# Designed miniproteins, single chains, continued (3), part 8

Each design is a single chain, and the fold is of that chain. pLDDT is the mean over its residues in the fold that is shown.

## One batch from the design tools (miniprotein)

Design m8266
Fold by ESMFold2-Fast:
Structure m8266 (fold): chain A 68 residues (1-68)
Amino acid sequence: GKIEKANELLDKILKNFPEIEDLLEDAKKAIEKGDLDKAKEHLEKILEKYPDNPDLQNLLTLILSSLS
């Protein structure tokens, strides 16, 4: 499902960008709980600091498509 794909993208981001692990922890917990509105909020804050990260952009797009 979309949550499973979101978790796979999170694991990929954490593997490639361990420096943002602490910032992603809150987003990961929100995704695991199915709280997609909170996940969106956390991801938008991270993307504000890392706007050119394509994996973060793709993850936010997946979460947004799940809210629609």
Scores: mean pLDDT 77

Design m8268
Fold by ESMFold2-Fast:
Parts: C-alpha cells; structure tokens; sequence
Structure m8268 (fold): chain A 93 residues (1-93)
C-alpha cells in the first residue's frame, strides 16, 4: 500500500501543477480536463492495486462533487481545485 500511495500522491501533485498552469493562462476548460484526467488516473491506479472499495468510492465521490462545482460559473476554478486536492491528499494520506 505504501508504493501505490506514493504514486497516487505524485499523480495528485502533477495534476495540481498542470491545472494551476492552465488557470494562470486563463484556460479554464484545460484546467477542468486536467482535473478529470487526474481523477481517472488515480481511480485506475487504485483498481490496479486492488485498493479497498471504500477508498475507491471516496475518490469517486470527491470527483463527482468537484466536477459539479466546476460547472457552477459562480465558483472559482482555483478554489475548487485547491479544495479537491486537499480532500484527495487527506483521503490517501
């Protein structure tokens, strides 16, 4: 579990950096695609390592919540991204 945990945290960190770069460039659609891809990669990795179903469901719930928030034009994409990353790190760590 330690090895997959480190790999998941790396995916989170790389996805956050790429999404923040897109936000800084004013490319909100690109930031959304990066976040979606990051969740997909995390879920694929967790299933590959046969992670507990509760953990997989936890990630899927975070994904659903923050995808819905990103569809709200009144919500800051950067604020939603930072909150999603914090919840993911807390769940995995």
Amino acid sequence: SEEFKEEVLKIIDEGRAEARKAIAQGDTPAARRVLDRTFTEILELLRKYNAPEELILGVARIRQRYQDLLDDPTVSVEEALDAAVEELRKLIE
Scores: mean pLDDT 82

Design m8269
Fold by ESMFold2-Fast:
Structure m8269 (fold): chain A 100 residues (1-100)
Amino acid sequence: SSMEERYNQIMLLLDEIFSLVVLAASRLPREERDALLDEAIARFQEASDLLKTYYRTGDKSDAEKALAIVEELVERVVAIDPSVAAELRALLEKLKSLLS
């Protein structure tokens, strides 16, 4: 279904964003890296669960909450490592487009 295709694309984008967060974290000292990774894992799990609920129910409020979580994390990571800003923001815009 078109909804299944959209869901798969959304989850692939979420994975790509997470990979860039891991890359940014890898450039930090151990304590800062571990803190960022722990936060990212927790927030991506929350966003993933909301997107699974959105896929099953069609409730746009769950998609909006998931997007807000990812946006907040992206801006935090961009502040820590500006070198990933362009790639992260491009992926975020693709995610926004698929959720609208």
Scores: mean pLDDT 88

Design m8270
Fold by ESMFold2-Fast:
Structure m8270 (fold): chain A 56 residues (1-56)
Amino acid sequence: PAKVVEPIEVDDELQEKLSEIAKKYKDPYERLKAALEYAIKQGYTEEAKAALEELK
């Protein structure tokens, strides 16, 4: 379509990284922390930081 307006919640790179983390960590808590740390590196700092603080 001519309009390039799509919800960007999870990028392809983030999705792939989350998949890798899920394979590496069996503990869901550890997987979530690793995923949030990666999200912070990608610029999702505000949302990821808030979620990470709840898990700490």
Scores: mean pLDDT 64

Design m8271
Fold by ESMFold2-Fast:
Structure m8271 (fold): chain A 87 residues (1-87)
Amino acid sequence: MKIPKFSSLRVDVPVPADGLTVAELRAIAEEIAKKHGLKLGAMFSLDTKTSLADPDAVALSRVGDGVLAIFENEKGELLFLLFRGVA
């Protein structure tokens, strides 16, 4: 299996002072999915180790926070994208 380069599948997301909500991050993920012909399956916090299902919850609270977005292609293959909080 060819392992994709994880660093090339990273999106740096500016974190506002109040944090970025799951709904706001999901909107970014859905735009990426639409652009690349993918379906967004799930988002998972790397900091809390929990699935991000509540749209009003904070997904990225500070610089350095990580969220893994899981996408599916037309073949049912899973693709992973890291969202990283930046200034």
Scores: mean pLDDT 76

Design m8272
Fold by ESMFold2-Fast:
Structure m8272 (fold): chain A 102 residues (1-102)
Amino acid sequence: MKEKAEELLKKGQQALENGDFDTAIKYYEEAIKLDPENAQAWLNLGFAYYLKKDYEKAAEAYERAVKIDPKNKLAWTNLARAYRMLGDYEKAQEALEKAEKL
């Protein structure tokens, strides 16, 4: 399952490079169905939603990524950015502080 999830992540990344965010989201969602503890899949899903300016779904995906891998500095930094876009400055500051401690 993890090997197939990695292939889906690569297809999702290719879709992002082509600007096809909806196709990227579908591949990342399929990867997550196969391996729901894949922090990278959740991080990539959040990034795709962020590029679509769906900041609420981006934050949800990033929250899942940091729950799976709490030492991923990039995931905490991206979560902080999503919270700032939502106007939740308190949560953004908390997420940034988590990133800075790593």
Scores: mean pLDDT 87

Design m8273
Fold by ESMFold2-Fast:
Structure m8273 (fold): chain A 59 residues (1-59)
Amino acid sequence: MPKLYKATVHVPKSGPDDLELREGDLVEVLEEVDENRWLVKNLKTGEIGYVPKSALEEL
């Protein structure tokens, strides 16, 4: 099963490899790279990038 999460808050784009998320965006977790950052795909835009783990809630 893909690891599906929901953005609980708006996350602005902080760097070139980072992903902007809007509250309620659905993401698939591709890699849990550390305790604070995950590589995800935004299912609405198809964009891939890093986001803070704290902004995500597991579905």
Scores: mean pLDDT 81

Design m8274
Fold by ESMFold2-Fast:
Structure m8274 (fold): chain A 63 residues (1-63)
Amino acid sequence: EKDIEILTEASNYAVKELADEVRQATARARTAPSDEARLDVMLPVHQKVIKLTRKKIEELEKK
């Protein structure tokens, strides 16, 4: 329904907009010395994706 459409559109937008940051973070994570260090590199990027997704949901809900 409408909620699923908004969530899907917002998620796709966030992933597309942050594609370069995700790629760069993934490359850095591959050179990390441990799984914990790898998570520390990836966590900020995932948080950015979540924040952008939430912001886009709010924008789409206005319409």
Scores: mean pLDDT 77

Design m8275
Fold by ESMFold2-Fast:
Structure m8275 (fold): chain A 62 residues (1-62)
Amino acid sequence: MIIEKAKELIDKAVELRKQGKTELADKAISYASKAITAAQNGDEELARKYLEEAEKVIKEAL
């Protein structure tokens, strides 16, 4: 589920903040939040696109 995955990415971004990667954490949270909003509005394609961007930021930070 898109919302559930977005919440997991937000949790990972919080861990990135603990590592001092604040800008990457903020970017990941922004994309994950946009994915949740798009999913709630029924725009599943846009939600998936924002989710992929959030995952990309998290992977780049690891």
Scores: mean pLDDT 82

Design m8276
Fold by ESMFold2-Fast:
Formats: sequence, structure tokens, C-alpha cells
Structure m8276 (fold): chain A 103 residues (1-103)
Amino acid sequence: MAPETIVLSSEDSDAEREEKRARLAALLEAGLGFDLDIHAAGRVLPPEQAAAVGAAMDRLAAALEAGDARAVAEALVELARALPPGDTITVTLMPPAALAAAN
């Protein structure tokens, strides 16, 4: 199966965000692993926004440690929501065997 790529942004509508969250949760529940790329415009974040991104990263780490596919999908969407406009998160989903071969 080819890798699936989902791009997340703070500029996504509530409907787009829910659709992407549901797709992420379904693929993670199916046992796919993922690779994560954050594309930033090199802008210095205000302290409050940097704190929000940090909190979202902590939630993602906790969800990954728990192995909770739904919580991982929610945390990825929340991380993207915390990013400044123009910055994106690219999530590439692939079978665990393909992810292991990338080592």
C-alpha cells in the first residue's frame, strides 16, 4: 500500500480539521505508523504561541506513549492549530514494516 500524506494547518476549517482527524485516527487504528515533518517559515514565535506549541507536543508525546490512536490524531490536529498561519505539519502514514526499513 502506498504511503498516505495528510497536511495539517492552523488555517484548516473546523470541518477540514475534523475530516483530517477522523482519517488520521482510522489509519493509526489500522496499525499504520507515521513520520512527522513540521514546515516553519523561520519566524520567531511569541512566548504564548511557543507555550501552546510546547503543550501540544507534550500531549502528542503522552498519546504516543499510551498507544492511543485517537489521542494521537487529536494531538496532531491540536499541534497544527497552535502553529502560526503558513506553517504546516505533514503526516506521512505507512505500514510498520516500511517504517522499520527506513532505519
Scores: mean pLDDT 77

Design m8277
Fold by ESMFold2-Fast:
Structure m8277 (fold): chain A 59 residues (1-59)
Amino acid sequence: LLKEILDDILANGASGENVLEIARYAIKNGDYETAKIAIEEAEKLGNKEGAKELLKELE
């Protein structure tokens, strides 16, 4: 499941860019819950602009 993959990469020190890739894939699959979590985590990792852009796509 995408949420399990997200949790695994975060535990292994994933970059914000890697987390945003998970968010994009989640959006493509209609998994908006995982996408929202990934966007929030990417923002915490410093990818604020990319996170904000994807968050607007969920509207």
Scores: mean pLDDT 80

Design m8278
Fold by ESMFold2-Fast:
Structure m8278 (fold): chain A 107 residues (1-107)
Amino acid sequence: SAQSRALMRALGEALAEAAREEKPEEVEEAAEIFVRMVARLASPEDAERIRKLAEEAVKAAREGDREKAAELLRKAGELAAEALADASPRAIQDALTAAAEELEAER
């Protein structure tokens, strides 16, 4: 839906802003939650492409290249907007909650 695409683009922009302002560890946690959410709703092929972009972004953030990290996370959000176009906003919210809880349990 248009709402699901808009939500995914907004999440990508929020991750890009986090990459500019937050500690690399916080960016890594947020990106991993995002990728796990995508993996629950997208095809395996789309999930893999988005994971690769997020991993490259986290690497760039750890190396101090905040602008490259932000650009890669924005691109990940755009791919997620297309991959999750058929998902409802509620399904996206539920998948985000599940992804965050899964990551917390792995601590």
Scores: mean pLDDT 88

Design m8279
Fold by ESMFold2-Fast:
Structure m8279 (fold): chain A 60 residues (1-60)
Amino acid sequence: SKELTERIAKEAEELAKEFKDSDEISKRLEELVGEELRSLSDDEAQEAVAAMAEAMNEAL
């Protein structure tokens, strides 16, 4: 679970670095980690979403 959350955050960071368009980043993340995100516990999903938001904010 922690490793999965870290992988989601890393994917978001990589996408944010390559695609500075939030729509493209969101679409790519849904394809790559959307299913995993839904399988996480509520707390883990919240941590993953926070990590994604932080990565996207840094890319902006």
Scores: mean pLDDT 69

Design m8280
Fold by ESMFold2-Fast:
Structure m8280 (fold): chain A 63 residues (1-63)
Amino acid sequence: SELAERLVKSAEYALKQGDKETAKRAMIEAAELLGDSETLEKVRKAFEEGKYDEALKIVREAV
């Protein structure tokens, strides 16, 4: 999805700016658009562990 790809780019930019909240929201929205429950679970687990770069990688590989 082009929208999911744009959300991933938005999340990447937000992380570079230190805006973790905006990055989380964009990554969750991208994962939800993909309809992949496994990807969403992996992203949520990465957030719980404070691994925002890993969460971004997971979503980026899924789009």
Scores: mean pLDDT 84

Design m8281
Fold by ESMFold2-Fast:
Structure m8281 (fold): chain A 84 residues (1-84)
Amino acid sequence: AREYAERGREYAEKGDAVLGGYYAGLGARAGGKAGDAEGAAAGAEAGRAAARAGFEKGDAASGTAAALRAIGGAIEGGGLEAGA
């Protein structure tokens, strides 16, 4: 779970919003399902970083997809507030 969040952050730092969002979403979802609130939060934060990287590059579609994957993972992990 946390390893996926870290991979998401690494791809976001490289400016890859698509892969960053995918790994961030996986981290948030896996952390939530495991009851690992810190892992779920790390995945959500990685997704926000990936979304920002996409928007800063002018790739709104990839940025939006990254944000939605992170939000979906957080909601599935039991955090409606985190997903809102």
Scores: mean pLDDT 69

Design m8282
Fold by ESMFold2-Fast:
Structure m8282 (fold): chain A 91 residues (1-91)
Amino acid sequence: FERARELLRRAAAAIEAGDAEAALRTLEELTRLLEEADLSEEELHELKLELVALALLVIGAELDGRLTPEQAEALLRAIKRALDALDKKEA
């Protein structure tokens, strides 16, 4: 859980800086971690909320011109993959 939160903070910082490549690498690392991690229902819920907040940061960064539309689409797709990994653990 703590490692997942650290990766989320790193992804948010990269998105705000307009570093789409660093953000994508961090989200790929996060998704692999989430596929293997044993998480409580509370931890799953918190991580889902933080991923939704991250998606809003991507949209904001695109609107502010810090990300291109293509970079924003790639990041939103990566965030969806992380969310899908969490959903499979609850099902």
Scores: mean pLDDT 81

Design m8283
Fold by ESMFold2-Fast:
Structure m8283 (fold): chain A 59 residues (1-59)
Amino acid sequence: MKLYRATVDWPAVTEEDLAIQKGDILEKLREVSDEYWLVRSLKTGKEGLVPKNFLQEIE
């Protein structure tokens, strides 16, 4: 399972987007475009689109 940490707060823009807070841990589910990934929040269990450049891979 590939995990990422949110590097910024982001309120989401559309109903397909996932709102994130800095420090949230997210699982990458799929790449949907060159800019957006479908992710799942481990905090809430919700899924949605997030800009990939807001996410940092957890080592």
Scores: mean pLDDT 83

Design m8284
Fold by ESMFold2-Fast:
Structure m8284 (fold): chain A 58 residues (1-58)
Amino acid sequence: GPLIEKAAELAKAGKYKEAGELLREAVGKDGVPQGAREVHEAGAPGINAAGALSYAQS
């Protein structure tokens, strides 16, 4: 959803913690952690550290 896309843009801007928080909110609202993969590939350590998103897929 749009929140996940915005999180990816924040990650590209170097705002990894903000991107991770927004991505967590997107998962809570959209319920689709698959979108987190796009943001992970952006190379955001904060989002990768938020392994709870990948864990939620299980």
Scores: mean pLDDT 59

Design m8285
Fold by ESMFold2-Fast:
Structure m8285 (fold): chain A 84 residues (1-84)
Amino acid sequence: KEEANKKLIEAVRALKNGDYDTAIKYAEEAIKIDPNNANAHLVLGKAYYKKGDYEKAIEYFEKALEIDPDNESARENLEEVKKK
């Protein structure tokens, strides 16, 4: 639980710094520890979206919404990527 959150924090920092490959790596590690971590799936979606991989971005945003249907960030990002 705490280890997954630590990986997620590193993924979010990498994402904010434009280091999308590092963000993907840490978010994937967080999901391996806690597969139901909606925020980790959200970070993966955002990182793939920034890399132009819209198909993977959609997949991860949809997974985040399956885990947390009330996640506004996941809904907004999913709507944005579907417009591309």
Scores: mean pLDDT 84

Design m8286
Fold by ESMFold2-Fast:
Structure m8286 (fold): chain A 59 residues (1-59)
Amino acid sequence: LREQLEKDLEELKRLREELEKELAELEADPSADPRRIAALHAALGIVEAAIAFVESLLA
């Protein structure tokens, strides 16, 4: 159980880093679609909430 949760946490952290990089690239581009930026913010929020949830299970 704990090993699975730790693996899930690492996977979620990897996902967060990928989303953060994509968001930073889009935010640096003045021609980027604002709706796509908003969608990535929402996705990042969901992943961060999932990380907090898994961390709470490991505490």
Scores: mean pLDDT 83

Design m8287
Fold by ESMFold2-Fast:
Structure m8287 (fold): chain A 95 residues (1-95)
Amino acid sequence: PTPEQVAEALRAMAETVLEGARKLGDPVLVESAKRAQELLDRAAEHARSGNWDEATRLLQEAFDVVLEGGRKAGKLEEAERIVTEAVQRGSDLLA
């Protein structure tokens, strides 16, 4: 994939995370998803610049934030599903 394609995939993952959290309507999970979106947007900028190590670190941090939000909300399984859907969407765009 090109840097632009990876950045596009990361933004699509951010949208998927936020949509999933909003559908559940839990304020803690929605707040975590918003923070994850900020991290994924930064990851996309680093990917576009060829800073793969930093993009990967931010991607992992974004998923950790969603999972921790799910744990605090008592919705860890739902948060895991949201992360899985986001990863699948990103993978589909890069295929």
Scores: mean pLDDT 88

Design m8288
Fold by ESMFold2-Fast:
Structure m8288 (fold): chain A 82 residues (1-82)
Amino acid sequence: SERKHQLLLELIGTAIRAVGRGDVETARLVVEAADALENGDYDKALELLERAAERARERGDEELAEAIEELKRRVEELKKEE
């Protein structure tokens, strides 16, 4: 679906932003979430995004954590539409 494709691109963009901020571990979790979403594993994607947001927050990056939480909400909505 177009929504799934757009969400995958936004997950990749968020991972690139995390790398740019020096947070390779949060980026890795977001990339793994994108892979899970691509494979239709919504529950795994949601778990990985929750871990990514927690990691970003532990680092004090509230902006990145909030961006990931918003993407998590969008994955949850997409799951409901399937």
Scores: mean pLDDT 87

Design m8289
Fold by ESMFold2-Fast:
Structure m8289 (fold): chain A 60 residues (1-60)
Amino acid sequence: GSEAVIKAIERYAEMLDLSEEELEELIELARKGDFEAVAEKLGKLTGLDPKALKEALLSL
């Protein structure tokens, strides 16, 4: 569940040089189980489709 999503978020943070605040916000959303909000925020940061990101996160 959420731990696999958190690891994925950490990997994105390293690749995209995210701020500590952005990383902490994404981890908090993942801990709450709000994977839709995680996908939307990552989509804005990466330019990727939030729907595709949500499906990828839920498959972890």
Scores: mean pLDDT 78

Design m8290
Fold by ESMFold2-Fast:
Structure m8290 (fold): chain A 90 residues (1-90)
Amino acid sequence: SLEEKIKKYEELSKSKDPKVAAEALTNLAIIYLEQGDYDKAEEYAKEALKLDPNNARAYRVLAGVYYAQGKLEEAREYAEKALELERAAR
């Protein structure tokens, strides 16, 4: 269930491994973005970026949040940052 997924990622977000915690926070951000909870999606994506500043998926969540709110310039900036990081990883 969705509630079970949220609980799982909330537990993983407390991991002593910052990579595991950042991935869990990014998955929480994606879940909340899909639910239209833009405030929680932004908070979790920003927390993921504190642990992993090069997390392209977290930047994509921020782009989606800002796009959904009509903040098109900020959405573009986050999307371009995600694309830059994805290209650098190749």
Scores: mean pLDDT 90

Design m8291
Fold by ESMFold2-Fast:
Structure m8291 (fold): chain A 59 residues (1-59)
Amino acid sequence: IEEELEKVLEEMEKLREELKKEGKEEEEVFSPEVEVITRDGKKIVIRSAAGLEARRKGG
């Protein structure tokens, strides 16, 4: 079917809507995470309150 392109576009829109819906649930299950890329090219994932405590104990 030549309408394959239309199907792909529709699937993309559905994925976007699902992402928005999951955003609400993720707040309940997971805490907000912040990905920080250091200048050394290392990726560090910090979770809000836990990040502060880790810095205190790391020193």
Scores: mean pLDDT 56

Design m8292
Fold by ESMFold2-Fast:
Structure m8292 (fold): chain A 74 residues (1-74)
Amino acid sequence: SREEAAEALRDAILNSKNISAAMGVLAAYVAKGSKRLIDLIEKAINSTDPEEQKKLAEEAARLFLEEVELNPFV
């Protein structure tokens, strides 16, 4: 589901800090994602402030859901 995918994206950002893991989630739903989404993921992974990292991960999850809603067919 979209909600599970968004949670998986947040988890990849927050727990793995691995862009390849995050890109794997994107590939399942939106192929690559937008540059804006990729930039948010990268910024979140590179953040040293836990509060900022959580905020950026949440913003990335919201943008991801928006992109999946606009392009639901894979």
Scores: mean pLDDT 71

Design m8293
Fold by ESMFold2-Fast:
Structure m8293 (fold): chain A 76 residues (1-76)
Amino acid sequence: LSEEEWKEIALALGDMVAAIARNIAKKYPELKEEIDKMVDEYLKKLREAVQAGNVEEALKITREAIKKIDELVKKS
C-alpha cells in the first residue's frame, strides 16, 4: 500500500468503528453520551496519528477505542 492509500483506509476504518459504536448506542441509550464522547475523541486522535504518518499510534488508539466500547457494553 502507498502512504496515501493506507491513510485513506485508516480513516475509512475509523468511520466504520464510529458507526458500530453509534449503533451500540441505539441499543444502550443510557450509554449514548459516553459513546458519543469516546467516538469524538477516537476520531480526533486517529486523524492526528494519520496526519503524523504514525501507523503504530493509529493502531493503538483504534484498539483502545474498541476495548472501551466493549467495557462500556459489559457494564450495562
Scores: mean pLDDT 80

Design m8294
Fold by ESMFold2-Fast:
Structure m8294 (fold): chain A 94 residues (1-94)
Amino acid sequence: MAEEAIKLAREAGDLANRAVASTDPQEAERLFQEAVDKIIEASKLADESGDREAHIAVVAAIMNLVSAYVEAELRGHPAAPAFKAALDELVKRL
């Protein structure tokens, strides 16, 4: 569980970075939503494991998603409103 949570959290961070780098708004929205879904799953697995490293990985991934959204907003990325909506969903489900 802990190892799987850490893996999912890292994958979420990578997806968020790819989303911001994407010039296709639909691709960016999909990648960012996949990142959110992976963090939700990683958070559940971290809670089940009780592992501090897993919880740290989840928090780091959330910070990466927030950073990615802020970068998208500052750059005027068309998908930024969708990133904000996905983050609001993430916060509500944590």
Scores: mean pLDDT 88

Design m8295
Fold by ESMFold2-Fast:
Structure m8295 (fold): chain A 77 residues (1-77)
Amino acid sequence: SALEEQRRELARSIAEELDLVAFGFLAGLSMEEVKEALKGVSEEEREEIFERLARLDAESLERAREEARRIFEELKE
């Protein structure tokens, strides 16, 4: 539950700051998980986030996903 709350806070932070690590986190999720994480984000902000994710090359996106996984494992401890 604590990790899930942190993920929701991170999703809100993405809408405000558009952080690359946070994008990597979102890109690692299923579509249903993304919908839940971005539930409080406006449609316009959500579209901007997805456009930025789409503009990342596969290598940068995978690097961001790995960094996001590392951070969430540390939060889990």
Scores: mean pLDDT 64

Design m8296
Fold by ESMFold2-Fast:
Structure m8296 (fold): chain A 74 residues (1-74)
Amino acid sequence: SEFEELVEKDLKEAKTPEERVIIRSSAGLAIHEAKRKGIDLSTPEGEKAVIEEYEKLREKFLEERKQREALAAG
């Protein structure tokens, strides 16, 4: 639920529909990767692993979006 609370908070803080898509996609991909690796998401260790992967993916995709917008503005 710490992971679910983090994702819900990020969705509420998102400024655009596109940012919400990135947040939801990052969360889904983090869960997918954890399950693919056989990580037990019901454990505290598994939840920490999925949160860490989610934060990495979220940061990567938000930065990629920011770079695309900067390039489109030129």
Scores: mean pLDDT 81

Design m8297
Fold by ESMFold2-Fast:
Structure m8297 (fold): chain A 119 residues (1-119)
Amino acid sequence: MVSLVESGGGTFKEGESVTLSSKVSGIDFSKSLISWWRQKPGELLQFVASISADGKKIYYAPEVEGRVEISVDYSKKTAYLKMSNLKKEDTATYYTVVFGFVDGKPVWAFGEGVQLTVV
C-alpha cells in the first residue's frame, strides 16, 4: 500500500518560515513524481509545486514562485516544502500527491493532509 504522511504544520505568525514534510512509503520514491497541493478555506484545490523523479525538473505555481522551495531526501523517502515570509493567505490544508509505479502498474496516491494556520 502506498502511503504519504504530511507533518510540520501548525500555527505560525506572519513573516515566519515553515518546512512541511511528507514521508512516502510503498513506492519507489526515486522513480516517482512528487507534488504539493493546497486547499484554502472555501476554495478549490490548488497546485503548489512539483519535482520530477530525477529531481531535475521543478515547477512552481506562479502565485507561490519565489516564496516556496520543493526538495526531496531520497535516503529518508521524504519530500519537503519550505515556505518563507508566511502570510495569512498561506492558511490552508497542504497535501502531497505521488505518481509512480508499483509492480509495473501506474499509481496515484494522495496524502492525508497537514493544516497550516498563519496568524
Scores: mean pLDDT 84

Design m8298
Fold by ESMFold2-Fast:
Structure m8298 (fold): chain A 80 residues (1-80)
Amino acid sequence: SDEEFQQFVDQAIQAIKDSKSLQELLEKLEALVAEVYPKLSPESQRKLRKLMSVISEGIANNLSNEEIIKKLKEEAEKLL
């Protein structure tokens, strides 16, 4: 459970770094959630939804990739 959660965090950070557009980022994040989410416990699913909320809020507020990654890491540390 914690391993799958950490894998999600690492892959989400990589998607944010590697994506060349908002559309590409959203597509990669949707694919990652679809792969990881059903493998998680209900508690870890709640944690993943909180991380996705942080990413979505950062995008909505036009934060830089670096700022989104920083907030994602901070939230992940609180949830682990």
Scores: mean pLDDT 83

Design m8299
Fold by ESMFold2-Fast:
Structure m8299 (fold): chain A 85 residues (1-85)
Amino acid sequence: KEFEEKLKELNKLVQELARAVSELMDAIRAGDKEAAQRHIARVRELVEKMEKLYEELKDKLSPFTQKYLKAAIDLARAAIERAEA
């Protein structure tokens, strides 16, 4: 169903976000400004997609899942802020 399909998409986005944040941190450590800029764009794209799905699903999500998703988004935003500093 649509809810089950969106949950699968959300889980996929969480995994992709974790990977993108890791790649961003690696680019920062390497001093690769162009790679960091590309990864910032990717992390922002993933955060926007996750926020859209969260709004669509929030009434059906457990409080635990809601807190988990918020924490993941907050960490991603912190990574972007660190990269832009």
Scores: mean pLDDT 81

Design m8300
Fold by ESMFold2-Fast:
Structure m8300 (fold): chain A 77 residues (1-77)
Amino acid sequence: MEEKAYEAFRKADEAVRAGNLQEAIDILADYVEEETGISREELLAMTPEEVEEKLKDKPNFVRSAALYLVRLARLAA
């Protein structure tokens, strides 16, 4: 549901602003795993292109959350 996605994004953004990238990653990973069953470890192993492909049949907000997660993880690496 879009409202749940918005809440996850809002909380993740708050964590990023606080300098807590790991908390933001955890929030987004929990949301994506709950919606798709794909583990955090699997998501973190993917490229943005692989995420788009694997989640192509999922709602845009779920795919956007997974892409945000992968981008934050690459920034933190």
Scores: mean pLDDT 80

Design m8301
Fold by ESMFold2-Fast:
Structure m8301 (fold): chain A 78 residues (1-78)
Amino acid sequence: AGEADARAAEAGGRAATEGLAAGDAARYAGGVLAAGGAGLSAALLGAEEAARRGAEAAEAQGEGGRRAGEAARRLAEG
């Protein structure tokens, strides 16, 4: 019982962790862009991938996952 709820919690947790990692990457990209500008594209690509996966997880998992997806998407879009 509660298998779907447990899976939703796991997916939400993973999406949130990926969103946080994407946020760190985007923040680092800001610093790197100030120094040289090459790292921003790589970090933004990583953030975009995380945002897309977070959005897909949010669609499947509902409100909890949706918050993680929105966070990841915001990071990718700036």
Scores: mean pLDDT 59

